# Ledger of designs, part 16: designed miniproteins, single chains, continued (2)

Each design is a single chain, and the fold is of that chain. pLDDT is the mean over its residues in the fold that is shown.

## One batch from the design tools (miniprotein)

Design m4534
Fold by ESMFold2-Fast:
Structure m4534 (fold): chain A 55 residues (1-55)
Amino acid sequence: MVEEKAEKIAEENIEAAKAVQEWMRKHGRLKIPPMSEEEYEAMKKSIKDVLVKHL
């Protein structure tokens, strides 16, 4: 239950961040380097791990 909830929240956060970064890149507004899928997956795991400990 807690892990499933954390996974869902982490997934939603990463998808939102990914969409914003892609939108900014297309419009010449992205100042940070583009992230790889591996980097997004690492961030998702990090967010999930933090949420599991604090939920």
Scores: mean pLDDT 73

Design m4535
Fold by ESMFold2-Fast:
Structure m4535 (fold): chain A 67 residues (1-67)
Amino acid sequence: DFEEAKKVIEELSKDPKYQKIADFLKEAVERFKENLKKITDPEVQKKAAEAFNKELIDFAKRLKKEA
């Protein structure tokens, strides 16, 4: 489930300074979702999704703290 990641990216896009990186991250999430469907092992698919979501949220929060 990528709803939390998308929400964090939308928050980033509200600041013009991060608009381009937010657009890039949205595209990366959609591309990752497409590739995730190619993984046939449900446990690997779930772990990959969790890891990606966590890293993306942590990255976005770090950017906001440095601003």
Scores: mean pLDDT 77

Design m4536
Fold by ESMFold2-Fast:
Structure m4536 (fold): chain A 81 residues (1-81)
Amino acid sequence: STAAKQAQFNAAAAETMELMIEAHKKLSELDPKLGAELANRGARGIREAMQLGRKDPEAGLEAARRIKDELRREAAEALAK
């Protein structure tokens, strides 16, 4: 249902925001520029996924999940250095 897909999108967006907050916090002293970049990319990615979801809810959900996975991977790599 549309409501279920909206809930899934909201969950992916919330997880992306939490990841952005944690990455920014942890990278603030180590690499503040990268922390800010990841936060900006997450916010932009969520907005783009929302716009896409207005026309294609499935594609919007996929875009939200993709940006979450991408940011999680990049944050983990940065923190492992």
Scores: mean pLDDT 76

Design m4537
Fold by ESMFold2-Fast:
Structure m4537 (fold): chain A 110 residues (1-110)
Amino acid sequence: SMERMAENARRMGEKAGLPEEEIERIVRLLREKRFREAAELAVELLLNTEDEEARRVYAEIALQSMYKAGASVEEFEEFLELLKELGLLKEEELEEAKKALREEEERKKA
């Protein structure tokens, strides 16, 4: 549900103490189904904050938005590697996620 995704982004952002203006920008893009723009904004905000809780929320929003935008396996893998470099993913979690992405891609081709 698009409304549920937008509501979840707002709830996560408010709980993490994200700036209200940034929450509103993300929620608007999600409601307008501008998932690529929402993902790009979330990644930009992730890279411009040093707060770990804020980074986790922006990462979650970016991943969900990328999925809805139909991002490629390569785009997901690059973002997951970035999350590992920022300490938001463990190496084992990165490898599990990459395996899941490859298996999903193979299923779509079958």
Scores: mean pLDDT 85

Design m4538
Fold by ESMFold2-Fast:
Structure m4538 (fold): chain A 81 residues (1-81)
Amino acid sequence: MMEKLEKIIEEKIEEAKKKGDEKMVELLKRIKEGLKDLYEDGVELSDEGVEKIKEALETSKSLLELGDKIALVVAEYSSRK
């Protein structure tokens, strides 16, 4: 789970770096760290949740929209081990 999410987020970080979007790079790094922290605390994101995060990364038009969408996906699609 986390390896797939980390790869998707890392690819988006590289795209943002190439565009010079430092704020997007910062947000994406925080999202990656937050998801990793949840996983280490025994919270797992479902496969549907992973796909919803990917959709949020692809369809969000602003930093605020991306952050809000990720928070909602985590709230709805995560479960404890």
Scores: mean pLDDT 77

Design m4539
Fold by ESMFold2-Fast:
Structure m4539 (fold): chain A 89 residues (1-89)
Amino acid sequence: AEEELRRALEELRRAAEEFRAAVDAALAAGNEEALAAAREAARELAELQRRLAEAVERGDLEAVARTVREMAELARRAAAEIRALLAAA
């Protein structure tokens, strides 16, 4: 459980770095579609963060690890979408 959570957190860290880089590129380009995708991803991440807080309050380490993995997957998908929109411009 603890080792699995540690792995999930490391995946989230890498995904967050990719997402941040994509958002920074979108801001530099002034690409409105890419920025709209970034805003939508931020809303979805905020929802997952609320679920994460609930899982932590319950002491449900499996739910915590699962939610962290979902956050990492979302951040990675959003980064890819932002990059694709920038490449199409």
Scores: mean pLDDT 86

Design m4540
Fold by ESMFold2-Fast:
Structure m4540 (fold): chain A 89 residues (1-89)
Amino acid sequence: SMAEKKIEELLEKLEELIKKMEEAKKNKDWEKLLEYYKKILEVLAELQEIEKEVELSEEQRKRLEELAKRAEPVLEVLRKLMDEEYAKK
C-alpha cells in the first residue's frame, strides 16, 4: 500500500539519521548532532501523523524500537549538551 511505502521510507530516513548522529557523536561534532536530531524529530512527526490513520505492522514496530534503542546513548549526550547551553544563557 502507499501508506506502507511511506512508513518504510520514513524508517529508512530514521536509520540513516541515527547513523549520522552516531558518527557526529564520535567526532564530537555537536552542531551536526543537533541538526540530525532536529531532522529525526521531523521524521517522527510525519510517522506520528500516518499512525493516526494506519497501524504499524509488528515488523515495523520492532524496527522502530530497535532504532530508538540505538539512539538512546546519543540522546543522553545531546541532553547533557542542551543542559550546558541552558546554564550558560
Scores: mean pLDDT 81

Design m4541
Fold by ESMFold2-Fast:
Structure m4541 (fold): chain A 115 residues (1-115)
Amino acid sequence: GEIDKILKEIEEAKTPEELVKSAEKLYKYLSTEENIDIKKAIEALETGIRKIEEFLENAKTREEIEKVLRAAEYLKKSAMVLLKKSEDKEDILRAIGLILRAIGLIIDAERKLEE
């Protein structure tokens, strides 16, 4: 399904730009679909957050940091949509954790841009 393609694109992202595109696609999917695979959405978000952490640590240019920031903002928005659509306590708690992790990465990226 569409979520499987998005998860694969996030897993295979080699650049911040590819991660921005896949994170935006995830946000659009979660925002427009009535019935989402919650477990796969969580997996996609967890994978995306891990990729953001990796790319931010290795970012050397302002443009790379700005792309990492954009991807993190899309993952934060995605996790917020997932939280609203989650009914199971475990899924709700995981979504909250992902929102907090994304916020932390946004703060770290903003700090790097301020020099």
Scores: mean pLDDT 88

Design m4542
Fold by ESMFold2-Fast:
Structure m4542 (fold): chain A 106 residues (1-106)
Amino acid sequence: GTATATVTVESATRASATLTVDAGATASATVSTAGGATVSVTVTGASGKATLSVTLSEDAAGRPVATFSLAAAEAAVVDVAVSFSVTTDGETLSASGSFRVELAAA
């Protein structure tokens, strides 16, 4: 299978990445904003083909928000690992998680 990743920096407070994976392939992307937020994502295809979209932005209170969207034209199963960090006032906060996502045919 194939894997592709595209990262786009839209502004100081918004960046995005699109990752597409086939079964058996792995794609990774890291997006950062000038405000000190970073999200790293790794997606591994277990079956089928899926596309993960990640957007890093700010909410109305100026807090960094990472939004994840998964899509597949056919049934697919992917493993997703995420790490998120924010540096504010000289202090770094981090969170990480991993999960398996099963996508039904569209």
Scores: mean pLDDT 79

Design m4543
Fold by ESMFold2-Fast:
Structure m4543 (fold): chain A 78 residues (1-78)
Amino acid sequence: SMKKLEEAIKMLEESAERLRKQGEESKDPEIKQGLFKSAETLEGGKEKIKTMSGEKALEVAEKAKKEAEEALEYVKKL
C-alpha cells in the first residue's frame, strides 16, 4: 500500500527531526553524536525507501519504522 509507505516516510522524517533537536539540546558529546548519527540513519532509510517499490519497499519501511520507534523510546529515557 502506498499509504503505508507514505506513513513510514513521514514517521522517519519526524523521528529524525526529533533526534536532531534532542542532539542540539544535549550537553553530553557522546549522546549528541549518537543522536545525530541515528538521525542520519533514519534520513538515509527514508531516501532508500523512496527509490524502492512493491513488497520489498514495504518490508524495508516496516523495519525502518520499528528502528525509528526504538530510537524515540531511547530519547524518552534521556
Scores: mean pLDDT 77

Design m4544
Fold by ESMFold2-Fast:
Structure m4544 (fold): chain A 90 residues (1-90)
Amino acid sequence: MELRPLTEEERQRVKELLKKIADAKKNGNLKEYSKYTQELLDLMLRHDPESLLPVVEEIKKEAEKNGDKELLEVADYFIRLLKHRLEQRK
C-alpha cells in the first residue's frame, strides 16, 4: 500500500512533536509524553516511512550536536521503529 509523503508543514510538526516528547520526558510529565507520542504515532501511520525517516534523522543530528540526551533517545526510538516498518513492507 502506497502512503502519502509528508508536506513541509507536517515535517515541521514531526520535529516539534519529537522535541515536545523529549521535553515531557525531561520534566516527568507523563500526560504530555503520552499525548505527544500518540499524536506522532498517528502521523507516522498516515505517511510513508521513507519521508519520515530523514526528518527524524535530522532531529537526531541536532540532538547529538546539542548534547540533548533525551531528544537523542526519543529520535533513536522512532528511527528504529521506522526502519522496522521499512523492512516489513519490502
Scores: mean pLDDT 82

Design m4545
Fold by ESMFold2-Fast:
Structure m4545 (fold): chain A 86 residues (1-86)
Amino acid sequence: DLLAEKREGTVSDPETNTTLEGRFEFESEENWRLELRLEHRGARAEARIIGKDGELEVEFREDEVTPFAERLRREVEELRELLKKK
């Protein structure tokens, strides 16, 4: 979209062996998208947070339902907030 603001970045934390790729696309306060891809020690998870027409949708996808995947979901939520503060 010619009028959309797009921000992409990759953050790596070598202490936790975690890599986060983020993509944020902002068209308006009612229409925006944040996509996060997380890899931690070979496990992968994706989260999408979408604002559309003033409504909020959150989608989370993970390879397996485990206590570790639950931890990854919490880490994705924290990293989402870090990307928003930029």
Scores: mean pLDDT 65

Design m4546
Fold by ESMFold2-Fast:
Structure m4546 (fold): chain A 63 residues (1-63)
Amino acid sequence: KAEEAAAKVREIAEEARRLGLPDSLVQTLRDAAEGFKELAEQGYDVDPTLEALREAVREAAAR
């Protein structure tokens, strides 16, 4: 569901914040939540992209 896509992006942003990534990156992720909601409402499967984004956040924090 579109609301679930937005919630997932916000969860990824909060994980990035907890992992100590820059505030600018965290804000960019929060701002992206509405965009992913719109894509999901249009019928795009955003789950693979959101999983890749979550992995990228964790990789960035694992330095």
Scores: mean pLDDT 80

Design m4547
Fold by ESMFold2-Fast:
Structure m4547 (fold): chain A 98 residues (1-98)
Amino acid sequence: SLEITVKIKKENGKFTITITAKNNGKHTYKVELIDLETGEVLGSITVPAGGSGTITVTDVEVGKILKIVVTDLETGEEKSITFVVTEEDKEIKSTFNF
């Protein structure tokens, strides 16, 4: 399983998005943060079995629709969550089971 924590914090009139991934599984996972309006990959990390990693993106505007895509690099299976940047600081926790 892969545990993801998303922290959204207001900084300098915009938002900083911090994604922390902890891999409690035996497979290697790729985690990508994607802007759904543009298709731009804002950040990407590879998290090995038993490892962890962090993506930090700054200067994100209110109303941005963002997608986290988790890919099992051994099977090719993908899972995702979508969230919207609102006017409030927020923490989202999600567990991906493959």
Scores: mean pLDDT 87

Design m4548
Fold by ESMFold2-Fast:
Structure m4548 (fold): chain A 89 residues (1-89)
Amino acid sequence: AMEEAVRKINELLDKASKLLDEAEKAVKQGNFEEARKLIDEARKYIDEASKLVDEADLPPEVKQALSNRIVALRIRAVGIEVEIWLKEK
């Protein structure tokens, strides 16, 4: 059902968000290789969530809210990569 699709999408985005939290901690600790692995994992969940948003028959307002969350997480992932670039020699 639509409600199950929304639940699965949010679970994937929650996993991505937690991985990005851990990536930010890894950057703070100077663990750049760990941070990159966490960003790559987060992106896999974001991409899966994005695919489900595109495939599911969702009301426009629900699709927009989920799409906004996906964009925010993608921006966050890029921000962490920029931070790695600035701190890495």
Scores: mean pLDDT 89

Design m4549
Fold by ESMFold2-Fast:
Structure m4549 (fold): chain A 79 residues (1-79)
Amino acid sequence: MGLTEGERARLPGVAALIVDYYLKTGKVPTALPDEPIELTPEAIRVGSLPFDEAAEKVAEITGLPVDEARELLVRLARQ
């Protein structure tokens, strides 16, 4: 599946938001917040990683398989 440049540019921010949401709620988000939120330091760190490393870190934190974490990142980046 092809990502646009805009979708690819959103992936670090999406990874950060997934991690932040999980750390605060214990749940994987189904949609991204549309308002600015104060990110945890862990979320900021994950958002600074390349896509493959961000997906691995999201998987580690959330307990998802890496391939499912990648699919979640792509799905939310397309919203």
Scores: mean pLDDT 76

Design m4550
Fold by ESMFold2-Fast:
Structure m4550 (fold): chain A 72 residues (1-72)
Amino acid sequence: SRAAALAEAKKRLEALMKELGLTEDGLADLMDEYVKAGDYARARELATVLGTYHKLRNADAQAAAQAELLAR
């Protein structure tokens, strides 16, 4: 499923980031460096991956917020 594929992509990205000592901000900086170098294809790929990671993170936060609201 799409959700399972996104979860696996997130895990792979988090593992890679940990191994390389990178953060979400570090990935954004790397994307900007590719843009400065004129490598728009790689910059676009990183933007897509980072956007997917942000969506998964925000979805988790939104689900938690909804659960708290419903508990009232």
Scores: mean pLDDT 69

Design m4551
Fold by ESMFold2-Fast:
Structure m4551 (fold): chain A 85 residues (1-85)
Amino acid sequence: DALAEELLARVRELAAGSSPEVQETAVELARSAIAAVEAYLAGDKELFEQHLKKGLEAEARLQAADPELLRGIARELARYGQRLA
């Protein structure tokens, strides 16, 4: 999916100056959001809830480590969602 690949590339770019752990958490948040959307569109409620939980955990870790980076990623997630609508 071109939109998912663009989102992942943009999130990696935003996190490039961060520690490896923070970079991994940022990518995990983006991947969890993409997987949750894909599960929702496929009608897989259990898989949707699983990825939503993983995303919320990654969001909490990123909020504690780098709230400014989280704000940037949240803007990219919002753009991704708008392009799907």
Scores: mean pLDDT 87

Design m4552
Fold by ESMFold2-Fast:
Structure m4552 (fold): chain A 74 residues (1-74)
Amino acid sequence: SAARQAALAELVRVVKEEMDRLSKEHPDLPEDKILEIVAKAVEKVVAQFDESLTPEEIRRLVEEAFREALKEIL
């Protein structure tokens, strides 16, 4: 469906943007820690993801998941 494709495309785009931001904002974190944070954030996002979510809702969900994952791992 077009809605599913759009939602998944936005999810992938925002996750990539947050991964890039995490790497740039925390250049002193080793790659394994960055990947650990990303994996935990993705797990949180997948648990709440739905294709009916708007692009804005997807962005907020991903940003919050990364914020929480960072707090739990540091």
Scores: mean pLDDT 83

Design m4553
Fold by ESMFold2-Fast:
Structure m4553 (fold): chain A 75 residues (1-75)
Amino acid sequence: STKAQGDALAKQSNWNAQIALQLGRGLGVEDEGQEIADMFNQAAKEAQQGNVDKAQKLYDDATKRMMDLHIRASG
């Protein structure tokens, strides 16, 4: 169901927001980590409100930013 998908996406987004904050702090880019965490937190909020498509797009965008940040910080 869309509700079950939304609940799962919200939980995953909340977890990834915590990871983004830890990565930002560990890499010395706390502002970028916070921006990514805010996107995941917004994805969780949209998912909980039943806006699953919007939540998925925010989650995907945040995930791409987090991967890009990790690659840049590791180079």
Scores: mean pLDDT 85

Design m4554
Fold by ESMFold2-Fast:
Structure m4554 (fold): chain A 105 residues (1-105)
Amino acid sequence: GKKLLEAIGEILRLIGLEFDIRNDDTIPEDLKERIIKLIEEAIKVILELIDLGAYDEAIEIGRRVIRHVEEAIEHARRGDLDGALEHLKEVEKVIEEGKELIKSL
C-alpha cells in the first residue's frame, strides 16, 4: 500500500532528474550521459526490489541515489567536475549494494 507508493515516488523523482539533465545545456555531454545511465540502472534495481516486495529497501536505495545524483548535478553546474564524479561513484556503490541485496532475496 503506502510503502509501494513511496517507492514509486522515488522512481518518479529519478525520471524527473533525468528529464532536467537532458534539458540542461550547462552540463558536459559525457557527464550527462554518465548520470542518465546511472539513473536508468538505479530505476531497474528499484523496480526489481519492488517486484520482490522489498519496499523499505527500494525506498532507501532510491533516496540515496537521488541525494548523490542531485549533489553531482549541483557540482557539475558550478564547474566542479571532480566533485560531480565523486558523487557518481557513490551512486555506483549504492546501485551495487542494491544488486547484492536482490541476489540475497
Scores: mean pLDDT 90

Design m4555
Fold by ESMFold2-Fast:
Structure m4555 (fold): chain A 80 residues (1-80)
Amino acid sequence: SKEEEVKKIIEEMKKKVNELMDKLDDPKASKEEIEKATKEMVKIIEEARKKILEITGDKDLEKIFDDMIESVKKYAKARL
């Protein structure tokens, strides 16, 4: 079902983003590592958004993903 496909995409996105967030939370992480992890998280969220929109056609989801990307960028900037 479309619901199961969306759930799988969200679970994979969450797993990958959490792994990268752990790298941002590492006090030994360099500025370069923080910037790379941030860029990768944004890409992961954007790809998940694109796939979910292709499956559901629900444009209201764009705002949620945009807010998520903004939150990630703000969090990473606070680490620098």
Scores: mean pLDDT 82

Design m4556
Fold by ESMFold2-Fast:
Structure m4556 (fold): chain A 62 residues (1-62)
Amino acid sequence: SAADQIAALQLEIEILEGLIGIYEGVIKLIGEENSQDLLAKIEEYRAQIAALRAQIAAIQAQ
């Protein structure tokens, strides 16, 4: 169902937000200049979250 699809997408967003939080914590400990790979990964995860939110909006618009 649409509700089940939205729930699955919301769970994926929650997992990605959790990973961003962990990486932000690591960056705070080791500094940004030593964390370029983690910063890039955070940007990738933010883009994935935006895409997942767009999918939820598309399902809700039907």
Scores: mean pLDDT 89

Design m4557
Fold by ESMFold2-Fast:
Order: sequence, then structure tokens, then C-alpha cells
Structure m4557 (fold): chain A 88 residues (1-88)
Amino acid sequence: SMNNTVSVNVNNYVGGVRNTLSTMRRRVNTLSPSNPHVRRSRTRLTTANRTVNSTVSYSTSNPTRSMNYMSTTWGMVHSARSHVSNGR
């Protein structure tokens, strides 16, 4: 069943991303909202949250699209982390 294999893998991935997003959101909320790096980090985190939802939505109907959203999500998370490192 796709539910047993894909759902477990997607849930583990989504859980990891959700924990990272939560940690980064907490950190970003302690930084100045007027800082351009902080604003870019927030935009990346918002996009990552949307692409995580798309990963789940497409997991059954279009697995290739789902995997592409997974890749995009982690790219956005890494970009957000880089921006946070430059924010003060």
C-alpha cells in the first residue's frame, strides 16, 4: 500500500521539516523584523511550509512532483538558515 511505504517516508520527512521550521521561526522571531535577512528568512520559511503541504498532496497522484516539492522544501529551509545566520 502507498499508505504504508510512502506515508511513513513522507511523515518522517515532514516531521523533520516541521521541527526545523519551528526552531527557525522561534529564532527569527527574536531578530529585528526590519532586517532584510530576517525578512528573506521568513519568506523562505513560508514557502517551505507551502511546499511541505504540496509534498503530502501530490504523494499519491504524482510521486515525481511530490519528490520535487520535498527537494524544494529543503532548499528553502537551508536558504532560510543561511539568512538567519546573517540576521541580527
Scores: mean pLDDT 74

Design m4558
Fold by ESMFold2-Fast:
Structure m4558 (fold): chain A 101 residues (1-101)
Amino acid sequence: LKKKIVEALHTKSLPLTDELLKEIEEEYRKQGVPEDRIEKIIEALRKMGSLPGILVIGGTEAMIKAFLQTHLKLPEEEAEELAKKIYSMSPEEKMELLSLL
């Protein structure tokens, strides 16, 4: 997952394919997230259909920071602080954040 997100940041393309959604689903299962929550996360990602959804749900802190700096043009300090907050969010909080984007 990490390698695909880094590649997408360089190529400006990573569609939310069925294969990628399955990888995200299995990652959350390995983390012990309940099946009903996984279903809601996958549906939220389908609705997003975009790179921000992938970054918020499955991205590292550094990837989230890079996205905030490059796409939202946030200053480095603000991007770092916000990336830490997003990365530490629960799956439910991350889904709520995606609904606001």
Scores: mean pLDDT 63

Design m4559
Fold by ESMFold2-Fast:
Structure m4559 (fold): chain A 80 residues (1-80)
Amino acid sequence: EERRQELIERARKLGDEITKLSNELAKKYGDAHPKVIEASVLEIRVAVILTALRNSTDPEVLEQAEEDLKRIEKELEKIK
């Protein structure tokens, strides 16, 4: 349970960071800019992970979520 809650919290924080970045990029470059579109895709991916974590305690789901969150974190860093 603790690991699941830690991943949920991590995903929520990542989602907040993506939303903040998306707003900053949209203000600077406009809503149609490729970086804003990329941030929107990452936001959707985080929402999918959160849904999976909320509906499963399966260790395989938790492992996949952790790996997916790491990938999204790296992709987010590239679009900054």
Scores: mean pLDDT 83

Design m4560
Fold by ESMFold2-Fast:
Structure m4560 (fold): chain A 78 residues (1-78)
Amino acid sequence: GKAPSEEVAKKAQEFLSKLSEDEAAAVAAGILRGMNVATTKGAEAGAEAGYEVAKEGVSDEVAEAARPIIKAVAEDAS
């Protein structure tokens, strides 16, 4: 897959820095899944797949806050 843009990478890093280690790991796993799915199935499918992975390790509030970041990374990867 393509690397995310510097702007998207910075936003993701800033978001992850505000989370606990376990929450950051879950959101990072969601981002990685979103990128991998986006390269084959497109940005929308990647964003949804990444969001589903992130939801497994964080609260609904944190997952919803991560959604636009996962979408932006998936759009860069597609």
Scores: mean pLDDT 81

Design m4561
Fold by ESMFold2-Fast:
Structure m4561 (fold): chain A 82 residues (1-82)
Amino acid sequence: MNPLEGARLAAEGAKAGDLEKAYRGAVTMMQGILDGGEISGEGADALAEAQRYANTNPKAAEGMDRKVREAFGQPGAPPAAL
């Protein structure tokens, strides 16, 4: 999967307060990274935007984190990024 696409979806979902869209974006991004995908250039910019939106809407960020933990079965974050 494309981690850039996932990061953009997560940012858009967080900005709109759409937890389902934010969740789908986060899962796509994580799967892309796990499949050996790299985040560079536009992907890095999308992650920065997602972080900015999370800072302005902590409720959406919290919901997204919970959904990501459910999808990957981990109570903690991966060692890098959110």
Scores: mean pLDDT 59

Design m4562
Fold by ESMFold2-Fast:
Structure m4562 (fold): chain A 64 residues (1-64)
Amino acid sequence: MEALEKGKEIAETLESGESATVGAIINGRRYLISVEVEGTTAKVKVLDAETGETAEAEFEKPAR
């Protein structure tokens, strides 16, 4: 799912305690992507603006 992958890319640029919400157009569809980082854990939440469907994922942020 391209919107979740975009959320992971955003999470890689954030530090613990930071968050971001961005609008993205992927394959002609508009998504709202919310990313929160707590410690080394990143939580990505995606909203499809056309259908109202949501998806979310948690993953460990890469160690840098």
Scores: mean pLDDT 76

Design m4563
Fold by ESMFold2-Fast:
Structure m4563 (fold): chain A 82 residues (1-82)
Amino acid sequence: SEAVKLFQEAIKAAEEGKYEEAKELAVQGAMTLHKSATTAEQRAKAAQAFDLASQAADALENGDKETAIKLLQEALALAESP
């Protein structure tokens, strides 16, 4: 899945301290998941992933890398679920 790849790249960027790149990749991942959603359940998961990506961006802006990575991993799990 393209969304899965984008969230994995976002986590890697965050680990490397590339916070602006991590935020951009996380948003792209959430948007990709939203575009691929065909059911109401999939749309709800995409919305939750977008919320998690936004919270991760806030954590990165505050320098809280650990919280950001945890939130991105939760978004990744949603992208990996059917």
Scores: mean pLDDT 86

Design m4564
Fold by ESMFold2-Fast:
Structure m4564 (fold): chain A 79 residues (1-79)
Amino acid sequence: GLDAIYEALKAAVGEEEAERIMAEMLELQERQRELERSGGSEAEREELLERALRLAERIVEALGDPEMRERLEEEKALL
Protein backbone atom coordinates (compact mmCIF):
# COMPACT_ATOMS: atom_id res chain seq x y z
CA GLY A 1 0.00 0.00 0.00
CA LEU A 2 0.96 3.65 0.32
CA ASP A 3 2.84 2.95 3.58
CA ALA A 4 5.09 0.47 1.75
CA ILE A 5 5.77 3.05 -0.99
CA TYR A 6 6.63 5.68 1.65
CA GLU A 7 9.06 3.32 3.44
CA ALA A 8 10.69 2.36 0.11
CA LEU A 9 11.04 6.03 -0.90
CA LYS A 10 12.48 6.94 2.52
CA ALA A 11 15.08 4.15 2.14
CA ALA A 12 15.92 5.18 -1.45
CA VAL A 13 15.95 9.03 -1.30
CA GLY A 14 15.85 9.86 2.44
CA GLU A 15 13.09 11.04 4.76
CA GLU A 16 12.99 14.70 3.63
CA GLU A 17 12.64 13.93 -0.10
CA ALA A 18 10.21 11.05 0.60
CA GLU A 19 7.99 13.47 2.58
CA ARG A 20 8.09 15.98 -0.33
CA ILE A 21 7.06 13.28 -2.82
CA MET A 22 4.25 12.07 -0.53
CA ALA A 23 3.04 15.67 0.00
CA GLU A 24 2.89 16.22 -3.79
CA MET A 25 1.01 12.92 -4.23
CA LEU A 26 -1.58 13.97 -1.61
CA GLU A 27 -1.92 17.42 -3.24
CA LEU A 28 -2.58 15.81 -6.64
CA GLN A 29 -5.15 13.41 -5.11
CA GLU A 30 -7.01 16.34 -3.48
CA ARG A 31 -6.88 18.34 -6.76
CA GLN A 32 -8.38 15.34 -8.59
CA ARG A 33 -11.21 15.12 -6.02
CA GLU A 34 -11.88 18.86 -6.46
CA LEU A 35 -12.10 18.46 -10.25
CA GLU A 36 -14.45 15.47 -9.84
CA ARG A 37 -16.70 17.55 -7.52
CA SER A 38 -16.67 20.73 -9.69
CA GLY A 39 -16.46 19.01 -13.08
CA GLY A 40 -13.37 20.96 -14.12
CA SER A 41 -12.25 21.66 -17.69
CA GLU A 42 -10.50 19.27 -20.08
CA ALA A 43 -7.39 21.49 -19.86
CA GLU A 44 -7.38 21.26 -16.04
CA ARG A 45 -7.71 17.45 -16.22
CA GLU A 46 -4.85 17.25 -18.77
CA GLU A 47 -2.59 19.43 -16.57
CA LEU A 48 -3.36 17.23 -13.55
CA LEU A 49 -2.57 14.10 -15.59
CA GLU A 50 0.77 15.58 -16.74
CA ARG A 51 1.67 16.47 -13.13
CA ALA A 52 0.72 12.94 -11.98
CA LEU A 53 2.86 11.36 -14.73
CA ARG A 54 5.85 13.55 -13.76
CA LEU A 55 5.44 12.50 -10.11
CA ALA A 56 5.16 8.83 -11.16
CA GLU A 57 8.42 9.18 -13.15
CA ARG A 58 10.19 10.56 -10.05
CA ILE A 59 8.88 7.69 -7.90
CA VAL A 60 9.87 5.02 -10.46
CA GLU A 61 13.35 6.53 -10.88
CA ALA A 62 13.80 6.78 -7.08
CA LEU A 63 12.76 3.14 -6.48
CA GLY A 64 14.69 1.75 -9.47
CA ASP A 65 12.11 -1.00 -10.10
CA PRO A 66 12.12 -2.18 -13.77
CA GLU A 67 8.58 -3.63 -13.45
CA MET A 68 7.22 -0.26 -12.27
CA ARG A 69 9.06 1.41 -15.17
CA GLU A 70 7.42 -0.94 -17.71
CA ARG A 71 3.95 -0.33 -16.22
CA LEU A 72 4.45 3.47 -16.35
CA GLU A 73 5.53 3.31 -20.02
CA GLU A 74 2.47 1.14 -20.83
CA GLU A 75 0.15 3.66 -19.12
CA LYS A 76 1.78 6.56 -21.01
CA ALA A 77 1.25 4.69 -24.31
CA LEU A 78 -2.49 4.47 -23.56
CA LEU A 79 -2.77 8.28 -23.30
Scores: mean pLDDT 78

Design m4565
Fold by ESMFold2-Fast:
Structure m4565 (fold): chain A 81 residues (1-81)
Amino acid sequence: SRAERQLAALYATLSPELQAFAAALLDVVRRGRAEGLSAAEIARRVAEVEQAAIAKHPELRAGIEAVARMIMLTYLEELAA
């Protein structure tokens, strides 16, 4: 999809810390979908990973929030298809 290509392009421009966060978040969404979890349960797990990342790298808060938003929007787009 266009969102997947845009996410891949953005991933290449991210710092190593944000790349690691993005990879971890994508794994959470992918595993949650494979387990048949609800969107609400996946969102809860995503929020936990986001909060842990912000606690570890508070200076990257804006970047972490932007990455989490992009991944969740991509997930919702795929769920709607």
Scores: mean pLDDT 79

Design m4566
Fold by ESMFold2-Fast:
Formats: C-alpha cells, sequence, structure tokens
Structure m4566 (fold): chain A 66 residues (1-66)
C-alpha cells in the first residue's frame, strides 16, 4: 500500500509532476518528519531535481507510513 504509493510518487516526480507526486506521498505518510521531508522534496522538484525529489518522497512513504 504505502510502498505502491511511494513508487507512484517517484514516477510522477521524475517526470516533473511534483503536485501529483505529493498527492500520492501524502496519502501514504503523515507526521512532522514526513511533512519536513515532503517540503524539501518540493523545493528540489521546483529546482529541476525531480528524480531526487521523487526518491525523497518514496523514502518518506516507507519511513513514515500511516
Amino acid sequence: KAEEYGKKAYELASRGNIGGAMAYASRAADGKKAEDDMHKAIIMGRSGMGEEAGKMLQDATIKYAK
């Protein structure tokens, strides 16, 4: 469940769809640490580092799964 959403978030972020990636990540993970990691991922994605942003979102869904 969370792992599947993390994979989808990575795919979307690596294609430049940061908003879609965030939607999947936020469905799978919650909490202050997850929010902090997601915020960093948004900044990276907006800077053109979509693949790195996707990896951070996927990692957050695994570490901070609901």
Scores: mean pLDDT 76

Design m4567
Fold by ESMFold2-Fast:
Structure m4567 (fold): chain A 70 residues (1-70)
Amino acid sequence: MSEDEKDIFKNDILDALKNKDVSKIKDIIDLLKSKGFSEDEIKEILKDAAEKVADDDAATLIGIALAESF
């Protein structure tokens, strides 16, 4: 996958985190799985997105979405 596609997913994750939408984060995880990303690669993408939000809730929401998706 190109760098540009990763940036699109990061922006979608950022929007979902700002809206506290766990279901949207799960949908993005499922989409990344369908594109052949590993669990570790998906976790890294989500971690990079969370660092940009600077919200304590972001890590919790990601943790919930990951637990429900794997």
Scores: mean pLDDT 75

Design m4568
Fold by ESMFold2-Fast:
Order: C-alpha cells, then sequence, then structure tokens
Structure m4568 (fold): chain A 69 residues (1-69)
C-alpha cells in the first residue's frame, strides 16, 4: 500500500504527527526529522489533521514522507 493510500485510509481526526507514529510506526527521532522537513520544504504543519488536508496537500505530504523516510 502506498503512503498516499495509507493517508486516505487513516483516521481523519489524527494529526500528521499521529499518522507518522501510529500508521508508519516511525521512531520519535524519525518523526522529528520528517516533521522538520515537511515544515521547511513543503510548508506543512504536522499538527494539522489528515481530514483537513486537501487532495493536493495529501499528495505533497506523501511525497515529503517518501523522500525523507
Amino acid sequence: MSIREQIEKADPSWTIREFLKNVLKLSEEETKKIEEKLKEQYGIDPNRKLGDLSPLEKDKLAEGISIYS
């Protein structure tokens, strides 16, 4: 399953941070690194809820995770 598919199937009330930890099962260190890259390179706040993301923002999120994980 692609990261983009996992975003669509995840609980829409979860934040991006919770998705990285609970779905992708990343360590605290890996989560912090990806969060920083999402903020700096994509302008995405990891405190945003998955259900509040537009389709384009979900595409950017999936791309950022794929590059930095």
Scores: mean pLDDT 82

